Designed miniproteins, single chains, continued (2). Designs and how they scored, part 22

Each design is a single chain, and the fold is of that chain. pLDDT is the mean over its residues in the fold that is shown.

## One batch from the design tools (miniprotein)

Design m4738
Fold by ESMFold2-Fast:
Structure m4738 (fold): chain A 63 residues (1-63)
Amino acid sequence: GKGLEEALSLADEEGKVSAEEARELMLKHGASQEQADAFIEGAADEEGKVHASGLGGALDGLR
């Protein structure tokens, strides 16, 4: 879906997106700040990054 494509466009070489970029993209797709923060807290690794595939699934679930 569109959310997955946008998440992949932000992904680094490991297929991960920074917490700040993930939050901004979720807000752009209609998530509340609380929803974005909850997703990042649950999905982020030890460096605060989330997998683009997981982020894309969350974004497509908002539409």
Scores: mean pLDDT 79

Design m4739
Fold by ESMFold2-Fast:
Structure m4739 (fold): chain A 64 residues (1-64)
Amino acid sequence: SVEELRRLLEERRRRIRRQIEELRRQARLSTDPRERQRLELQIGMLEGVLRIDEAVTKLTIKKL
């Protein structure tokens, strides 16, 4: 159903947001510029994934 699909997509989005938050925490606590740069790159990649996932979710719900 549309409601079940929506819940699954919201759960996936929630997981990605939690990963981003954890990486941001690690980046703030890091004293190594190289480690911080690596973490910021990973955050950027996950933020990209999250934006695509949100766009797909909105498109899917609009069609249903």
Scores: mean pLDDT 80

Design m4740
Fold by ESMFold2-Fast:
Structure m4740 (fold): chain A 75 residues (1-75)
Amino acid sequence: EIEFSEKEKKIFEVLEKALKLLREGKEEEARKYAEEVVGGEAAELIMELLEAMRNAHLPENQEKALELYEKLLKL
């Protein structure tokens, strides 16, 4: 079983809720929610990560998603 840090758990929660809002067409609400929970820099990375994940069937978007996730963890 993978052990997650508290930071990773928080990131996953924000990603899940922001993704749900984006699927509902509530992009501004998704961005505001992420900014309130993790701050503006992390929120921008989360929004870019979710956009890359939407097109994850393309290899370039898989690589981009991994890079964005790594940046988010280092923040």
Scores: mean pLDDT 75

Design m4741
Fold by ESMFold2-Fast:
Structure m4741 (fold): chain A 87 residues (1-87)
Amino acid sequence: PLSEAERALKKFGERVDELMATLSQREQAEVLEALEEFQKRYDELKAKGEYDVNKFFEVAKESFEKHVKNEKVLEKLLEIIEEVQKE
């Protein structure tokens, strides 16, 4: 069974994949760069024993804000995080 954090991250990933299917190749590339940075930072936090899903989503937000240049795409990604955090 998945932890609460792992379940929330799985839902987040599924919703990001749905959004990705609607994006241009350039927008997809920016999101993939953000997800790569998030994955590295997530792995580092997990190695340190971090289990707080809110900390993982904070890192995801920072990664998206750094790499996603299209404001509308960024807004949708941040909305996905907010909605998943409410579940």
Scores: mean pLDDT 83

Design m4742
Fold by ESMFold2-Fast:
Structure m4742 (fold): chain A 55 residues (1-55)
Amino acid sequence: DDFLRRSADDLFVDGDTLTDQGVVADSNGDTVTAATLNARATVLRDHGVRLRRLG
């Protein structure tokens, strides 16, 4: 299913964006924001993996 594959790709891109934002937050000493962004990135990647298995 092309829709599920495209949706998975979008989730991986969003996950990478959150990881980049987490690195910036951590470099500024905001470890709480960095941890939150990294946790969200992990959830998005997990959803992406599941969607790829369904497509």
Scores: mean pLDDT 82

Design m4743
Fold by ESMFold2-Fast:
Structure m4743 (fold): chain A 115 residues (1-115)
Amino acid sequence: SEAVEKLKEAQEYLGKNDYEKAKELLREAAELDPELRELVELTIKRLDKLEEEIKELEKELEKTEDPKKRQELVARIVALKLIQIGDITSLLLVAEKRNERLREELLASLKSFLE
């Protein structure tokens, strides 16, 4: 229950673009529910890689005046942010419902991305 609350808070902070606070809350959830530990650690690794790419794209966007290039950068940023939101949402569903199939599918997705 407390782990689920921390995951909900992480989702809210991610929505506010406070990634560092979201990541802290994900780690707190793993401490409250050790069964989530591997899934949380792999989720954070993917979120970190996505966040690094988002930050580079946002820096490029700030320097970009061309409307077509701006549109392409925004589309890529949005796509990466949707993946981050999807990862936390999936993690929340695994934690709340104890859905083993969703857990296995999320683990496979995370491991494939991190290869």
Scores: mean pLDDT 87

Design m4744
Fold by ESMFold2-Fast:
Structure m4744 (fold): chain A 64 residues (1-64)
Amino acid sequence: LSPEKQALIDRLLAKAEELAASHPRIAELLREGAREMATLPEEQWPAFLERLDREGTRLAIEEL
């Protein structure tokens, strides 16, 4: 993995850990996303990150 790719994966995992107690569904989404990103080619990342943002926003609203 490139350093930039690893940094993004680490950021997703760190955010998941922060949210694990208050927003467990979002934390799980981020952990699953980090695992998927590790196997995705970099050209797929912009679309993948957009999908994660939409799903995360939906879950945040639903968990309010």
Scores: mean pLDDT 76

Design m4745
Fold by ESMFold2-Fast:
Structure m4745 (fold): chain A 69 residues (1-69)
Amino acid sequence: SLEEAIERLVERVREAVLKDPNATKEQADATAEGVRADLERLSKEGPEAAVRHGERIVKAIEEAVKKNN
């Protein structure tokens, strides 16, 4: 379901943030919940667009963590 896809993406965002050794659990949780809100908003416009956006956010965070550590 779309809800399950969003939850999976939110968890992947949390995990991606936590790959940064300087990130706190609180920061990871805040980032993940912000992304959840964005994906839930986008899902009203189009489920496919919401999932694609979530995938892009995960990759962007992973790239940022690699560049800064």
Scores: mean pLDDT 85

Design m4746
Fold by ESMFold2-Fast:
Structure m4746 (fold): chain A 66 residues (1-66)
Amino acid sequence: SVEEEARRIADKTLAGIQAALAAGDRFNAEVYYALTLIVAGIEKANGGDPELADEFVRRAEEALGL
């Protein structure tokens, strides 16, 4: 399903944020955050679960200290 694919991609982008931050690479962490926002936006646009999309953004913002 679109929700399953979105979750899989968002989990990868979250892992990318965490790995980049651990390496001291803020730029790469913010690139993965931008990708998370794109995934969340596409999920909402396709009539998916908006709570799931909001969860993706919340997790990423938490990891970034936003």
Scores: mean pLDDT 84

Design m4747
Fold by ESMFold2-Fast:
Structure m4747 (fold): chain A 120 residues (1-120)
Amino acid sequence: SMEKEIEELEKLSTNETEKKLIELLRKLLEAAKEGRTVKEVLEELKKNDPELYKVFESVLEGLYDLLSKFGMTKEELLELPAEYVLRMLILALKALLGLKSREEFEEELKKIVEEIKKKK
């Protein structure tokens, strides 16, 4: 389960940046269970948690820089179900923690983008 993966990554997270990413992943997991979009999560955090909002905004900018190479627009990213961004960020944190190579991360990210394009 995604919750189990987050729990395992939390045990490996030692610095403040990694801990903030875990907090963001838990928020995205709640949103995914509720069928909410990236945009809806971003709007909720802007209102209720300005610090986590800034973290999520920064993370989305970095993610967009990669996803634009696969032809995804900013509007498409914002309209995505939170589940897809959760999956992408779990991969990114695994790469940050040295559990995946850059090549493995980019390959798995591309597969998620292909899944999104096939369904929409």
Scores: mean pLDDT 85

Design m4748
Fold by ESMFold2-Fast:
Formats: structure tokens, sequence, C-alpha cells
Structure m4748 (fold): chain A 88 residues (1-88)
């Protein structure tokens, strides 16, 4: 998931992809490749890549989920993944 998300972002914004890759490496080093933390980063990268293609309603829902539910809990990560699947 992380590599696929970063590859997708790199096609649209190589500079953003490079920044997310540095964050992924830092998370991997700090957490020993915690899959949950890396999945949160992958979803954030996908959100950035898809933002120009999101409707105002989908973008507002994404922002609401980020504000009301920190991307640290599993339920928020699953909700964000479901939203991103709808806009792909």
Amino acid sequence: MVEEALAFLAERDPAAAARFREQAEAIAAATGNDEFELRKLALAALGVALAPDLSEEDLAELRRLEEEHPVEDRETVEALAALLERVR
C-alpha cells in the first residue's frame, strides 16, 4: 500500500512524494515498520494525490474525518480508506 500510494503521488506531485517517502522512512525507523502507521501515511499521500479530483462534498468529508477523528485510530483509517475508494 505505501509504495503504491507513493508511486501514484509521484506521477502527480514528485516533490510531495519525496517528502512522504522521507516520512515513511522515519516512521519505519522509529516504529520498526508499524503497518498501521505506514497505512495512515499511505492514506494521507493518496488524499493529497486525489484532492484535485475530489468533489467539494468528498473533500469536505475528508477534512471532517481528519478534524473530528484523529488519523491515529483504526476506525478513522478504515473510514478514510472507504472514502478514497469511492473517489477512485
Scores: mean pLDDT 63

Design m4749
Fold by ESMFold2-Fast:
Formats: sequence, structure tokens, C-alpha cells
Structure m4749 (fold): chain A 77 residues (1-77)
Amino acid sequence: SAYDARIEKLTRDAKAFIKEVVKDPALAEQLIQELDQVQALLLQQMKTMSPAEREELLKQFEESVARLKEMAARLAA
């Protein structure tokens, strides 16, 4: 679905950012594994949600990804 594609793209972009910015390989691997787990859970939850609930969850995920990227950048500095 379009929502699944948006979640998958957000996760891929976040993983690429982490690999580029986070210089500690163990920390980068941990964050990537957490993102993969969150993606799997979100894709499962989306199946039982209304369109309005999916949009709200997607918005919250986009905000969480933005915060994660900011935190990763701060750790790289």
C-alpha cells in the first residue's frame, strides 16, 4: 500500500543517514536493528487501522525519525 511504501522509504532514508553519520559501528548497527523492528511493528499495525489513524501514526513516525536523525548528528559532532 501507499502507507507501507512511505514507512519503508522513511526507514531506508533513516538507515542510510545513520550509516553515513554514526561512526561507531556497534551503535550504528544497534540503531539500524531498532529501525527494522519498528518498521515491522508499524507495517503490522497499519493493517488494522483506519485511514485517519494511519495518517496520524505516519506523522508520529516521521517526527520520531527526524528526532533520531538529529540525535545521530549530535553524536557525530
Scores: mean pLDDT 83

Design m4750
Fold by ESMFold2-Fast:
Structure m4750 (fold): chain A 79 residues (1-79)
Amino acid sequence: DTVIVSAIFKTKENREKAYEVMLKFAKKLGGAKVETRGLSVTLTFPADSSSEKTKQDIKELFEELDKAGAKLVVALVEP
């Protein structure tokens, strides 16, 4: 599966903090890609979406993005 996590921010400062968070997670996750567009940051990575490890990684990412001040965080799984 492909996991896509996107976060939207109110300010460029918060988006920059989120970019750093996503780069840290990308380094931990194999085959990950980080993209920015305006006030949004997206992390895309291959993972087994049924894996407990993948669920834990997504949970940690959501917590870190919330700490960075995200207005909205969404996760999408593509088979």
Scores: mean pLDDT 83

Design m4751
Fold by ESMFold2-Fast:
Structure m4751 (fold): chain A 70 residues (1-70)
Amino acid sequence: MGPKPVDLSGLTPEEREAVLKAAIKAVNDSKSDDFREQLAEAYRAISDEAERFGNTKAAKDAREAAEQLK
């Protein structure tokens, strides 16, 4: 049930908040009623924002977590 934790320790508090807001937005914008698909959308959003802030490791880990929810 629990997805692998994504290490966001390399991000500033403001960048972490942006990542969390992106994840929440992805869930709210999801067309799926499937909780697993909503989580996958959230992890893709986390991956995109983490990569934007230069944290390639967190971005990769989040993308892999999204794939695990399939």
Scores: mean pLDDT 74

Design m4752
Fold by ESMFold2-Fast:
Structure m4752 (fold): chain A 92 residues (1-92)
Amino acid sequence: AVEENLAKAKELLLEAAELVAEATPAGSRVDAGLAHAIGAAQSGDYDGALRLLEHTREFAVRELERAGDLETARRVEELLEKAIKLIKEAGE
């Protein structure tokens, strides 16, 4: 269950990072933040992972909204919310 949840979360985070990179110059920064978050979760630091995801989500959505891509901003928010839920479930 834990490994399955983290694998699914990683897939969602990679999809979110790709969407941000296609829509805004902030893609590399978002990718680095999401990679750090999944690495923390895989190391058992679920609190650290969730904190990193929250900060990266706020940054990514804000950058997409500034770029005028509200559809991608909504999709990225949905993907990150789903990944956050999976990581929370893994940390139980």
Scores: mean pLDDT 84

Design m4753
Fold by ESMFold2-Fast:
Structure m4753 (fold): chain A 95 residues (1-95)
Amino acid sequence: SKKKKFEEEYKKYYEEVKKLWEEMLELFRQAIALAKQGRDEEALQLAQRALELLKKLGMEFVATEDGVSLEQFEEARKKALEEIPFKKAKEIVEK
């Protein structure tokens, strides 16, 4: 049935998104710690790596002159975990 196939694909994609998100959060936490130490160049490199993981999730956000806040990352996380698995499962079932 389409319902069972949707649920299986949703769970699979949800797990993948969750793993990538946790890796990104760890990089962001390390970047913040380095920035607090005045190691701005190293902090920026880790933040850029976190942004690359978000691009793999198909997420976009705008960086400001102050960089990217934890609030912006948290909002993007909620959107990624809810929308990406739903869209992917729907695409697989409806095609």
Scores: mean pLDDT 68

Design m4754
Fold by ESMFold2-Fast:
Parts: C-alpha cells; sequence; structure tokens
Structure m4754 (fold): chain A 86 residues (1-86)
C-alpha cells in the first residue's frame, strides 16, 4: 500500500488556500500541491526559477524564511516534518 500523510494544521491551511481539501495525501500529491502553492502564492526569481520568494505568505511564516530553494533537500525535509504518517 502507498503511505498516506496527514498535514498538520498550518500546512493544512496552506494546502486549502490552493484548493487541496483532502484529509490525507500521498507523497506525490503533497509535493504537487506544494509546487502549485509556490507557483500561485510565491514570487519566482526571474534569474533562477528554483528560488521562490515566500515573504508575506503562510509558508514563509511557517518556516520563518523569506525564500525557499526548491532544489534544496533540506526544504523538502522541513516540509515533511509538518505531516503525520497515517
Amino acid sequence: SVPLYRPKPLLREILESVGEKRETLTLSELLEAISRYLQQQGLIDPEDPRIVDVRDTLLGELFGVDEVDTSDPEFWEALLSQVELV
């Protein structure tokens, strides 16, 4: 069986802001929803599209950062700390 993850409350609010209302998600569904959030709510750096400005967003508030590097595994590890394995 594929593992399912339940987002913690603040990450749930982030996901709901882009229309993701499922109580539990697969890892691929979670990563897709976060990518969509960054595309819709973040400001992509014009010189490096891996870098997204998240100032004044719920994600920036959650992690206490002004920008995220989507190629950095530490970002995705921090994100996974905000979900519970079901």
Scores: mean pLDDT 82

Design m4755
Fold by ESMFold2-Fast:
Formats: C-alpha cells, sequence, structure tokens
Structure m4755 (fold): chain A 84 residues (1-84)
C-alpha cells in the first residue's frame, strides 16, 4: 500500500539524517570545534527529522531558529527562518 511505501521512505530519510549527523560530529571532533557548533549540528538533524519524518514543520522551524541563535546568527537571519 502507499502508506507502507511512505513509511519505508521515512525510515530511509531518518537513516540518512543520522548518518550525516554522525559524520558532521566526527569532523567537528577532529577539528576541535566548540561545543556550540556540535549542538547546532544536533538541532539541525532534529529539524530535518521533524520536517520529513514527523510531519511537524513548525517544530522543525523552532529547532533551526535555536541552532541559529547558538551559532550567534544575526536577528535578520532568525526572522527570515521564522517567516519562511
Amino acid sequence: PLTELTEELKKKIKDDVEKQKAEALQTLDREGAPEKEKQAVDLVAQAHLYYFVKDDPEKAKELLIEAARILGEDDEVIERIRKS
């Protein structure tokens, strides 16, 4: 059924997001990056999961705003995310 196919695609997306997150965190660890950059990577990965797997785009947007705040992005960047 179409529902079963959709669940298979969601599982693949979840696996891809977790793999990309792990690779990014490993790279940041090798480079000695600050903890805030690792926190931002985790928040972005969670945002992708909420958007594509959990069908919650508003929660995904909140997580992206929090990542931007942790990275010290300008208010203009944060407002752009909020209004998208």
Scores: mean pLDDT 77

Design m4756
Fold by ESMFold2-Fast:
Structure m4756 (fold): chain A 96 residues (1-96)
Amino acid sequence: MVYEGLDLYHLRPGEDPEALLAEGVERHVAYFKKNGIEYEVGEIREVDGELEQEVIGKYGDNTIRLTSRVLREGPGSSVEAGRIATTGALLDAELE
């Protein structure tokens, strides 16, 4: 099975988009470490002015792909943080 999650980070005044991306990646890495999952941190990508980075974990026959995405520039008023509930549910899950 493949499990996918996306966390969308809304920039606040004075925030660094690269620092906010790093926080999202650290959250995903912490999840994999907590569950003893072997993980790989992907490369930073820029897509349509947004920074994104994936953390991919493998657990038995399961692949877990967690993506963090941040607006690189602009006011960010059209972007909602936490819009994807699936990642939150996955991060709170216990893996047996």
Scores: mean pLDDT 67

Design m4757
Fold by ESMFold2-Fast:
Structure m4757 (fold): chain A 89 residues (1-89)
Amino acid sequence: SEAEELAAKGEEAYEKGDYETAAQHYHKAALLAKAAGDYAKAAEYLRKAKEAAIKAIEKLVPEEKREEYIKAVEEYYDKKIAELEAKAK
């Protein structure tokens, strides 16, 4: 599926240290999985997007601001992941 292809591109970007591109691909994969009704896969892809986004912050954001930015990213993704996981039951 297109979602699986985007997730694979996200994995390749992550392995290369391109965390911003990885987060974008995983996020798009999650949106497509959600649209297809695959809430479990959508949640999985958002967890990968969250991890990539945190790595991007660690790479690009000054140390003094990292904790604040990471907390904001975690709050954003954790809410969306919990909603998707509830629908997967």
Scores: mean pLDDT 89

Design m4758
Fold by ESMFold2-Fast:
Structure m4758 (fold): chain A 80 residues (1-80)
Amino acid sequence: MEELKKRAEELFEEAERLIEEISEKAPIVAGRYREALERMRKQFEEYAQDESKIETLKGLVVSLEELVDFLRGAVKSLEA
């Protein structure tokens, strides 16, 4: 559980940094990503309180990893 919580926190921080970078060129798009990230953060807070939801929390971490990879690609595309 603690490793998953640490991993999720690192991914949330990375996503926030990438969204901030995107906001320099695409503020409306960045706003939509922030909204999605806030929804995921609320889900994380809920699942992190319940040991029986550890599998669901693992799925959330995978989704966060995919979001971060997507955001990294978006940043590179905007730096053309």
Scores: mean pLDDT 81

Design m4759
Fold by ESMFold2-Fast:
Structure m4759 (fold): chain A 66 residues (1-66)
Amino acid sequence: SARGFILKAVKDAVDRVKEKGEVTSRDLGVFSLYSSPEMRRKIQEAVDRGDIEKAKELMEEFLREL
């Protein structure tokens, strides 16, 4: 299902960020495709500030709301 595909893509991105402690362009690409414009902006702003913990929290919040 489309929902199952999106859930797996987002879950895999969250897991990569948790394992590496960094947000890659690949991870941001997942959220650019599937999150709201507001959520995408918040995640990008956190990454731009180097606030990886905040970026991770926002990503996990989006995953929980799926």
Scores: mean pLDDT 84

Design m4760
Fold by ESMFold2-Fast:
Structure m4760 (fold): chain A 83 residues (1-83)
Amino acid sequence: SLKELLEKMIKWLEEQRAKARAAGDKLMEEFYEKAIEVLKESIENDESKEETQKKLQEVGLEYVERMKAAGIDIANGEEIEPG
């Protein structure tokens, strides 16, 4: 079922969040936390696969912009740490 798929995705994302936290990667930790929130909300509201995918894409785009604002150029692979 979609719910079972989303629950498996949440478990995987929780593992990725834990790895990001252990690495001190706060931006990636926050990204995974936000993705987990979207999936949990999708389960609670019985949202479609298409709606869930769209929301996950929106979170991904938001974090790409946050990475750029933080001086991380994902397109060029060059990292600039502000501060």
Scores: mean pLDDT 75

Design m4761
Fold by ESMFold2-Fast:
Structure m4761 (fold): chain A 74 residues (1-74)
Amino acid sequence: MQASDEEIRTVIRLAIHELLKGADVDEIAESLKKWMEKNKVPLERLKKVAEEVAKTLSPEAQELLRELLKKIEE
């Protein structure tokens, strides 16, 4: 089943929260990739939702989100 935009936003926010707590970006990226595959979320859709979420984040959290997206694209 394909995830909703609200579910994608929640997952992104949880990932950023873990990164702000000092979690490894590679580990979070791998977990998010697996979640995306299971929920049939294309990378382009994740990026679109992430751009909307980024506007609500602090500069530090925005930088972490950028690093996370870069790792997912690898």
Scores: mean pLDDT 83

Design m4762
Fold by ESMFold2-Fast:
Structure m4762 (fold): chain A 100 residues (1-100)
Amino acid sequence: AKKKVDDLIEDIKLTTEKMIDLLKKAGVPEEAIEKIRKLFKEFLDAVEKNDLERAKKLLAEIGELIREYVKDPEVLEMLLEGLEKLGEAAEKIAELIKES
């Protein structure tokens, strides 16, 4: 289980980095990007602590900020798909930890 958990954590890190790059390219203000970056760190911490409820709440807060700052519908869709992928990874990690 540990190797699969480590791979999923790496996927989370790569997905969050790609989402931050996309936010920068979309012209989102640096102050908003820093807030989202902090929430991504709190999300990863919640995932590592197996706090799935908190992880889901943090993704919802990130989604609200993305909807507020991103006006391009195509970029918004890509970012929301990224959040869905992060949620799926968090659920898979929680399942693997329970089976270990």
Scores: mean pLDDT 85

Design m4763
Fold by ESMFold2-Fast:
Structure m4763 (fold): chain A 99 residues (1-99)
Amino acid sequence: SPEVEELARELGLDEEEIETIRRYKRMAMLFQNLEEEEVNRALKGLLQGLLELIRSGKMSREEAQAIVRERVERMRRGVELAQERLRKEQDFESLELIK
């Protein structure tokens, strides 16, 4: 979403990091059955909150970027777990059909 991408740029994330967020957002929607509006709301809330902490002097930009990178890593792990679960469910259904 344009709002999420603009907040990420303001936070100092590069276009490669923003594309990574776009990719895992799409994967989370696909494999975790998450609504786009819900994912966008969560990301917007996180990014806005971090920018507010930077503006108030309570957090460095580098600390905020590290938090975003950790959240992206958690999204990646969640997608991988969801993909593995779906693969195992498909394998189980195939075995039930062959039995």
Scores: mean pLDDT 78

Design m4764
Fold by ESMFold2-Fast:
Structure m4764 (fold): chain A 70 residues (1-70)
Amino acid sequence: SKVKEELEKAYDLFIEYLKEKGYPELTIEGVEEEKEKALKLSEEEQKERLELLLDIMKKYFPEVYKKFKE
């Protein structure tokens, strides 16, 4: 679904950002685990998770949010 594709894109961009900025491996692994869990959610729950993730990105990781919107 489009929601699943957008959710995967959001997580992948965030993970890439964390790797580029040199965040600890445990932090990166934690986000990768959250991605795996998120992609197993229902479509409605995935929409809620995507909205939350994009709000977090917009507020705290604006560079990642900008890449998502491109």
Scores: mean pLDDT 88

Design m4765
Fold by ESMFold2-Fast:
Structure m4765 (fold): chain A 89 residues (1-89)
Amino acid sequence: SLLDQAIDLLRQSIHLLMSSNSPDSRRGSLLTRRAIGLIRQGRLQDALRLLRQSLDYGQLGSLTSDNPDSMRQGIDLVRQAISLVQQGL
């Protein structure tokens, strides 16, 4: 399903965000983990809110990260997942 694809992308993004070793990327990954739980509960609007917030932290983390390519890739996966969740509405 679209939601299963979104969850898989978000799991990949968490791995990439955690590899950047910044406080902002860690916060972004935590929000992304919470959003996965909300998607599984069918709380898609709440999940979208947390995913958008995780993007803001991801963008901040990309400015301070020692691994900006990994951060950019993780952010792109979150954006793709947001699109899939919105299509699932």
Scores: mean pLDDT 82

Design m4766
Fold by ESMFold2-Fast:
Structure m4766 (fold): chain A 84 residues (1-84)
Amino acid sequence: DKYWELLRKRVRELADYLRTTLGAEVTVEESEDSITLRVTGTVDGEPVSVEWTVPRSDSRKALYGLLFSETGDPELAKEMVERE
């Protein structure tokens, strides 16, 4: 379950980044078997909302996707996921 713990940590770090750096309204809901990130904000005066839910069974795949979106580097993202 290192992937599940790492995913939860990375989602919390992403939430903090979005709140403090981008001024977004962010909620993280953690359960025993899933984690949900909800981001709400305003674009050109229009309210927008995005929700991302990851089942615990998909932790490794979701972690890869999250790190890839942060780095823009698929090789680096894979290396970061596979480091134990």
Scores: mean pLDDT 75

Design m4767
Fold by ESMFold2-Fast:
Structure m4767 (fold): chain A 103 residues (1-103)
Amino acid sequence: MKKSKVTLEVTRSGGGPDDTLSVSLSVNGELVAEADGVSDDRVVVEGEAMVKPGDEVTVRVLNAGSSPVDVTVRVYVDGEEVLSATTRGLAPGAVATFTAKVP
């Protein structure tokens, strides 16, 4: 089976330049890509995984900053969007979790 390219894009609104996010992307509970301590307002991480229809994509976003932030998450499998979600007012130290099934 050929591995698929899995791309996670996270956009932060709010916070400051000293505020950071940590993000992880998993497929069927297996970690595919992650980034820790990201101070940019947009982060893109990519990995490769064996992906089939019905598989679960899970994204975790930790607000490691000192201010509440809004977070928009998008996941692509071989360029096709499988997840698009926003959380608002993610508190300092809180984790937002997003899940979707591959179509």
Scores: mean pLDDT 84

Design m4768
Fold by ESMFold2-Fast:
Structure m4768 (fold): chain A 60 residues (1-60)
Amino acid sequence: KGVLSQEDIATLLVIGDPSALQRLRENLPNWSAAVEQLVQQALSSSASVGDKVALAKKLS
């Protein structure tokens, strides 16, 4: 049961706010410390849109 679509996840990663990390954590069923680290990296200003989309695909 994916509460968030790949497009929803990509949108949250592009927004890049701390609230986006919290939203992802609450709505992704396979959340782990490793996933949290990847999501935090993708929410940083150094991550490209392509990196964020690739992570969204992996988390969907």
Scores: mean pLDDT 75

Design m4769
Fold by ESMFold2-Fast:
Structure m4769 (fold): chain A 83 residues (1-83)
Amino acid sequence: MSFEEKKEEYLKRLKEAIERGNYLDAASVAQQALIEALKEGKEKYDEFRKEIAKLLGVPDEVISNPLTARDDLLAYYEKKKAA
């Protein structure tokens, strides 16, 4: 499977998780997608990270580290619930 095909599959899975209100699944899928994109090089990683952040409705800074993106997203969502 090409990276473009993998990218579309991850975006689909993210959208489905968000539509279900399952932010734990959304955070897990986002981290998996970012780790996969990291293998493709900086330009593809940066482009896909921006697309994921936009789809999730979060600032790019929230998912700046692909290895901790799941925990960073969950922390962000908890802060939003407390506000």
Scores: mean pLDDT 81

Design m4770
Fold by ESMFold2-Fast:
Structure m4770 (fold): chain A 100 residues (1-100)
Amino acid sequence: DEVLRLLEEDGEGVVAEARAFLANFPASAKQLRAHLEAANTPEAREMLAALDAGLAAYMELLRAKFAPLGPDFAAAGDLLVAFARDPDISVEEARAIVRA
């Protein structure tokens, strides 16, 4: 419920921050890829495969890993996947995603 509360209190700020994160992700992904290649664990290889498939696939992997951690983590994952697919999502659309 914390993610939904933040969207109700400062939806524009939350949406702007999510968009900024995803806009900067290609630069962050280069650093992340280098770290994952150096680690060379089964987990790192799974994350690399998702990164190679694209931003949306990587966010879907994170959503799947976050969902068991609790409803706020699941909601955050749902938002990241939605924004990776469509960066123009409105505040009201983001609220609807989190409420589902």
Scores: mean pLDDT 75

Design m4771
Fold by ESMFold2-Fast:
Structure m4771 (fold): chain A 77 residues (1-77)
Amino acid sequence: DEELLDEETRRLVEALLAWLRLDPSKEALRQELIARLREYQDASLEEAVELLEEWAEEARRLGIGDEWVERMEALQA
């Protein structure tokens, strides 16, 4: 099932992706995340879940929250 991740993990991954898209100063981290996204497509289900959990943990450590999702939505409006 696609609901292998809890709600908190999903929100943190979305926030991290929004932050990376809006902050061009994080080019190196953005490139690393893109590479991991490609790896995710080729990964097993278990590896994919673990990768997304790692992204969520990274978002927590960087203090990235839902505010970045809201910023991305506002930018697209």
Scores: mean pLDDT 67

Design m4772
Fold by ESMFold2-Fast:
Structure m4772 (fold): chain A 65 residues (1-65)
Amino acid sequence: SMDMRRAEELAKDLEERTGGKVEVEVEDGKITITLLENSEESKQLAIQTKVGAEILGLEAEIYEK
């Protein structure tokens, strides 16, 4: 669907911007963001992506390792 495509675009952008320091999964209207490195930059980008996903009507969760 269009919403899932947009979620996948958000996931790709986040992974590119963090240089692979974040893992993103998109499944059934939900984005799961896992911080592989605990840095301020990665946390801030993950939060921005969560907000963007929620604006699109998706659920978003952030996990830390």
Scores: mean pLDDT 76

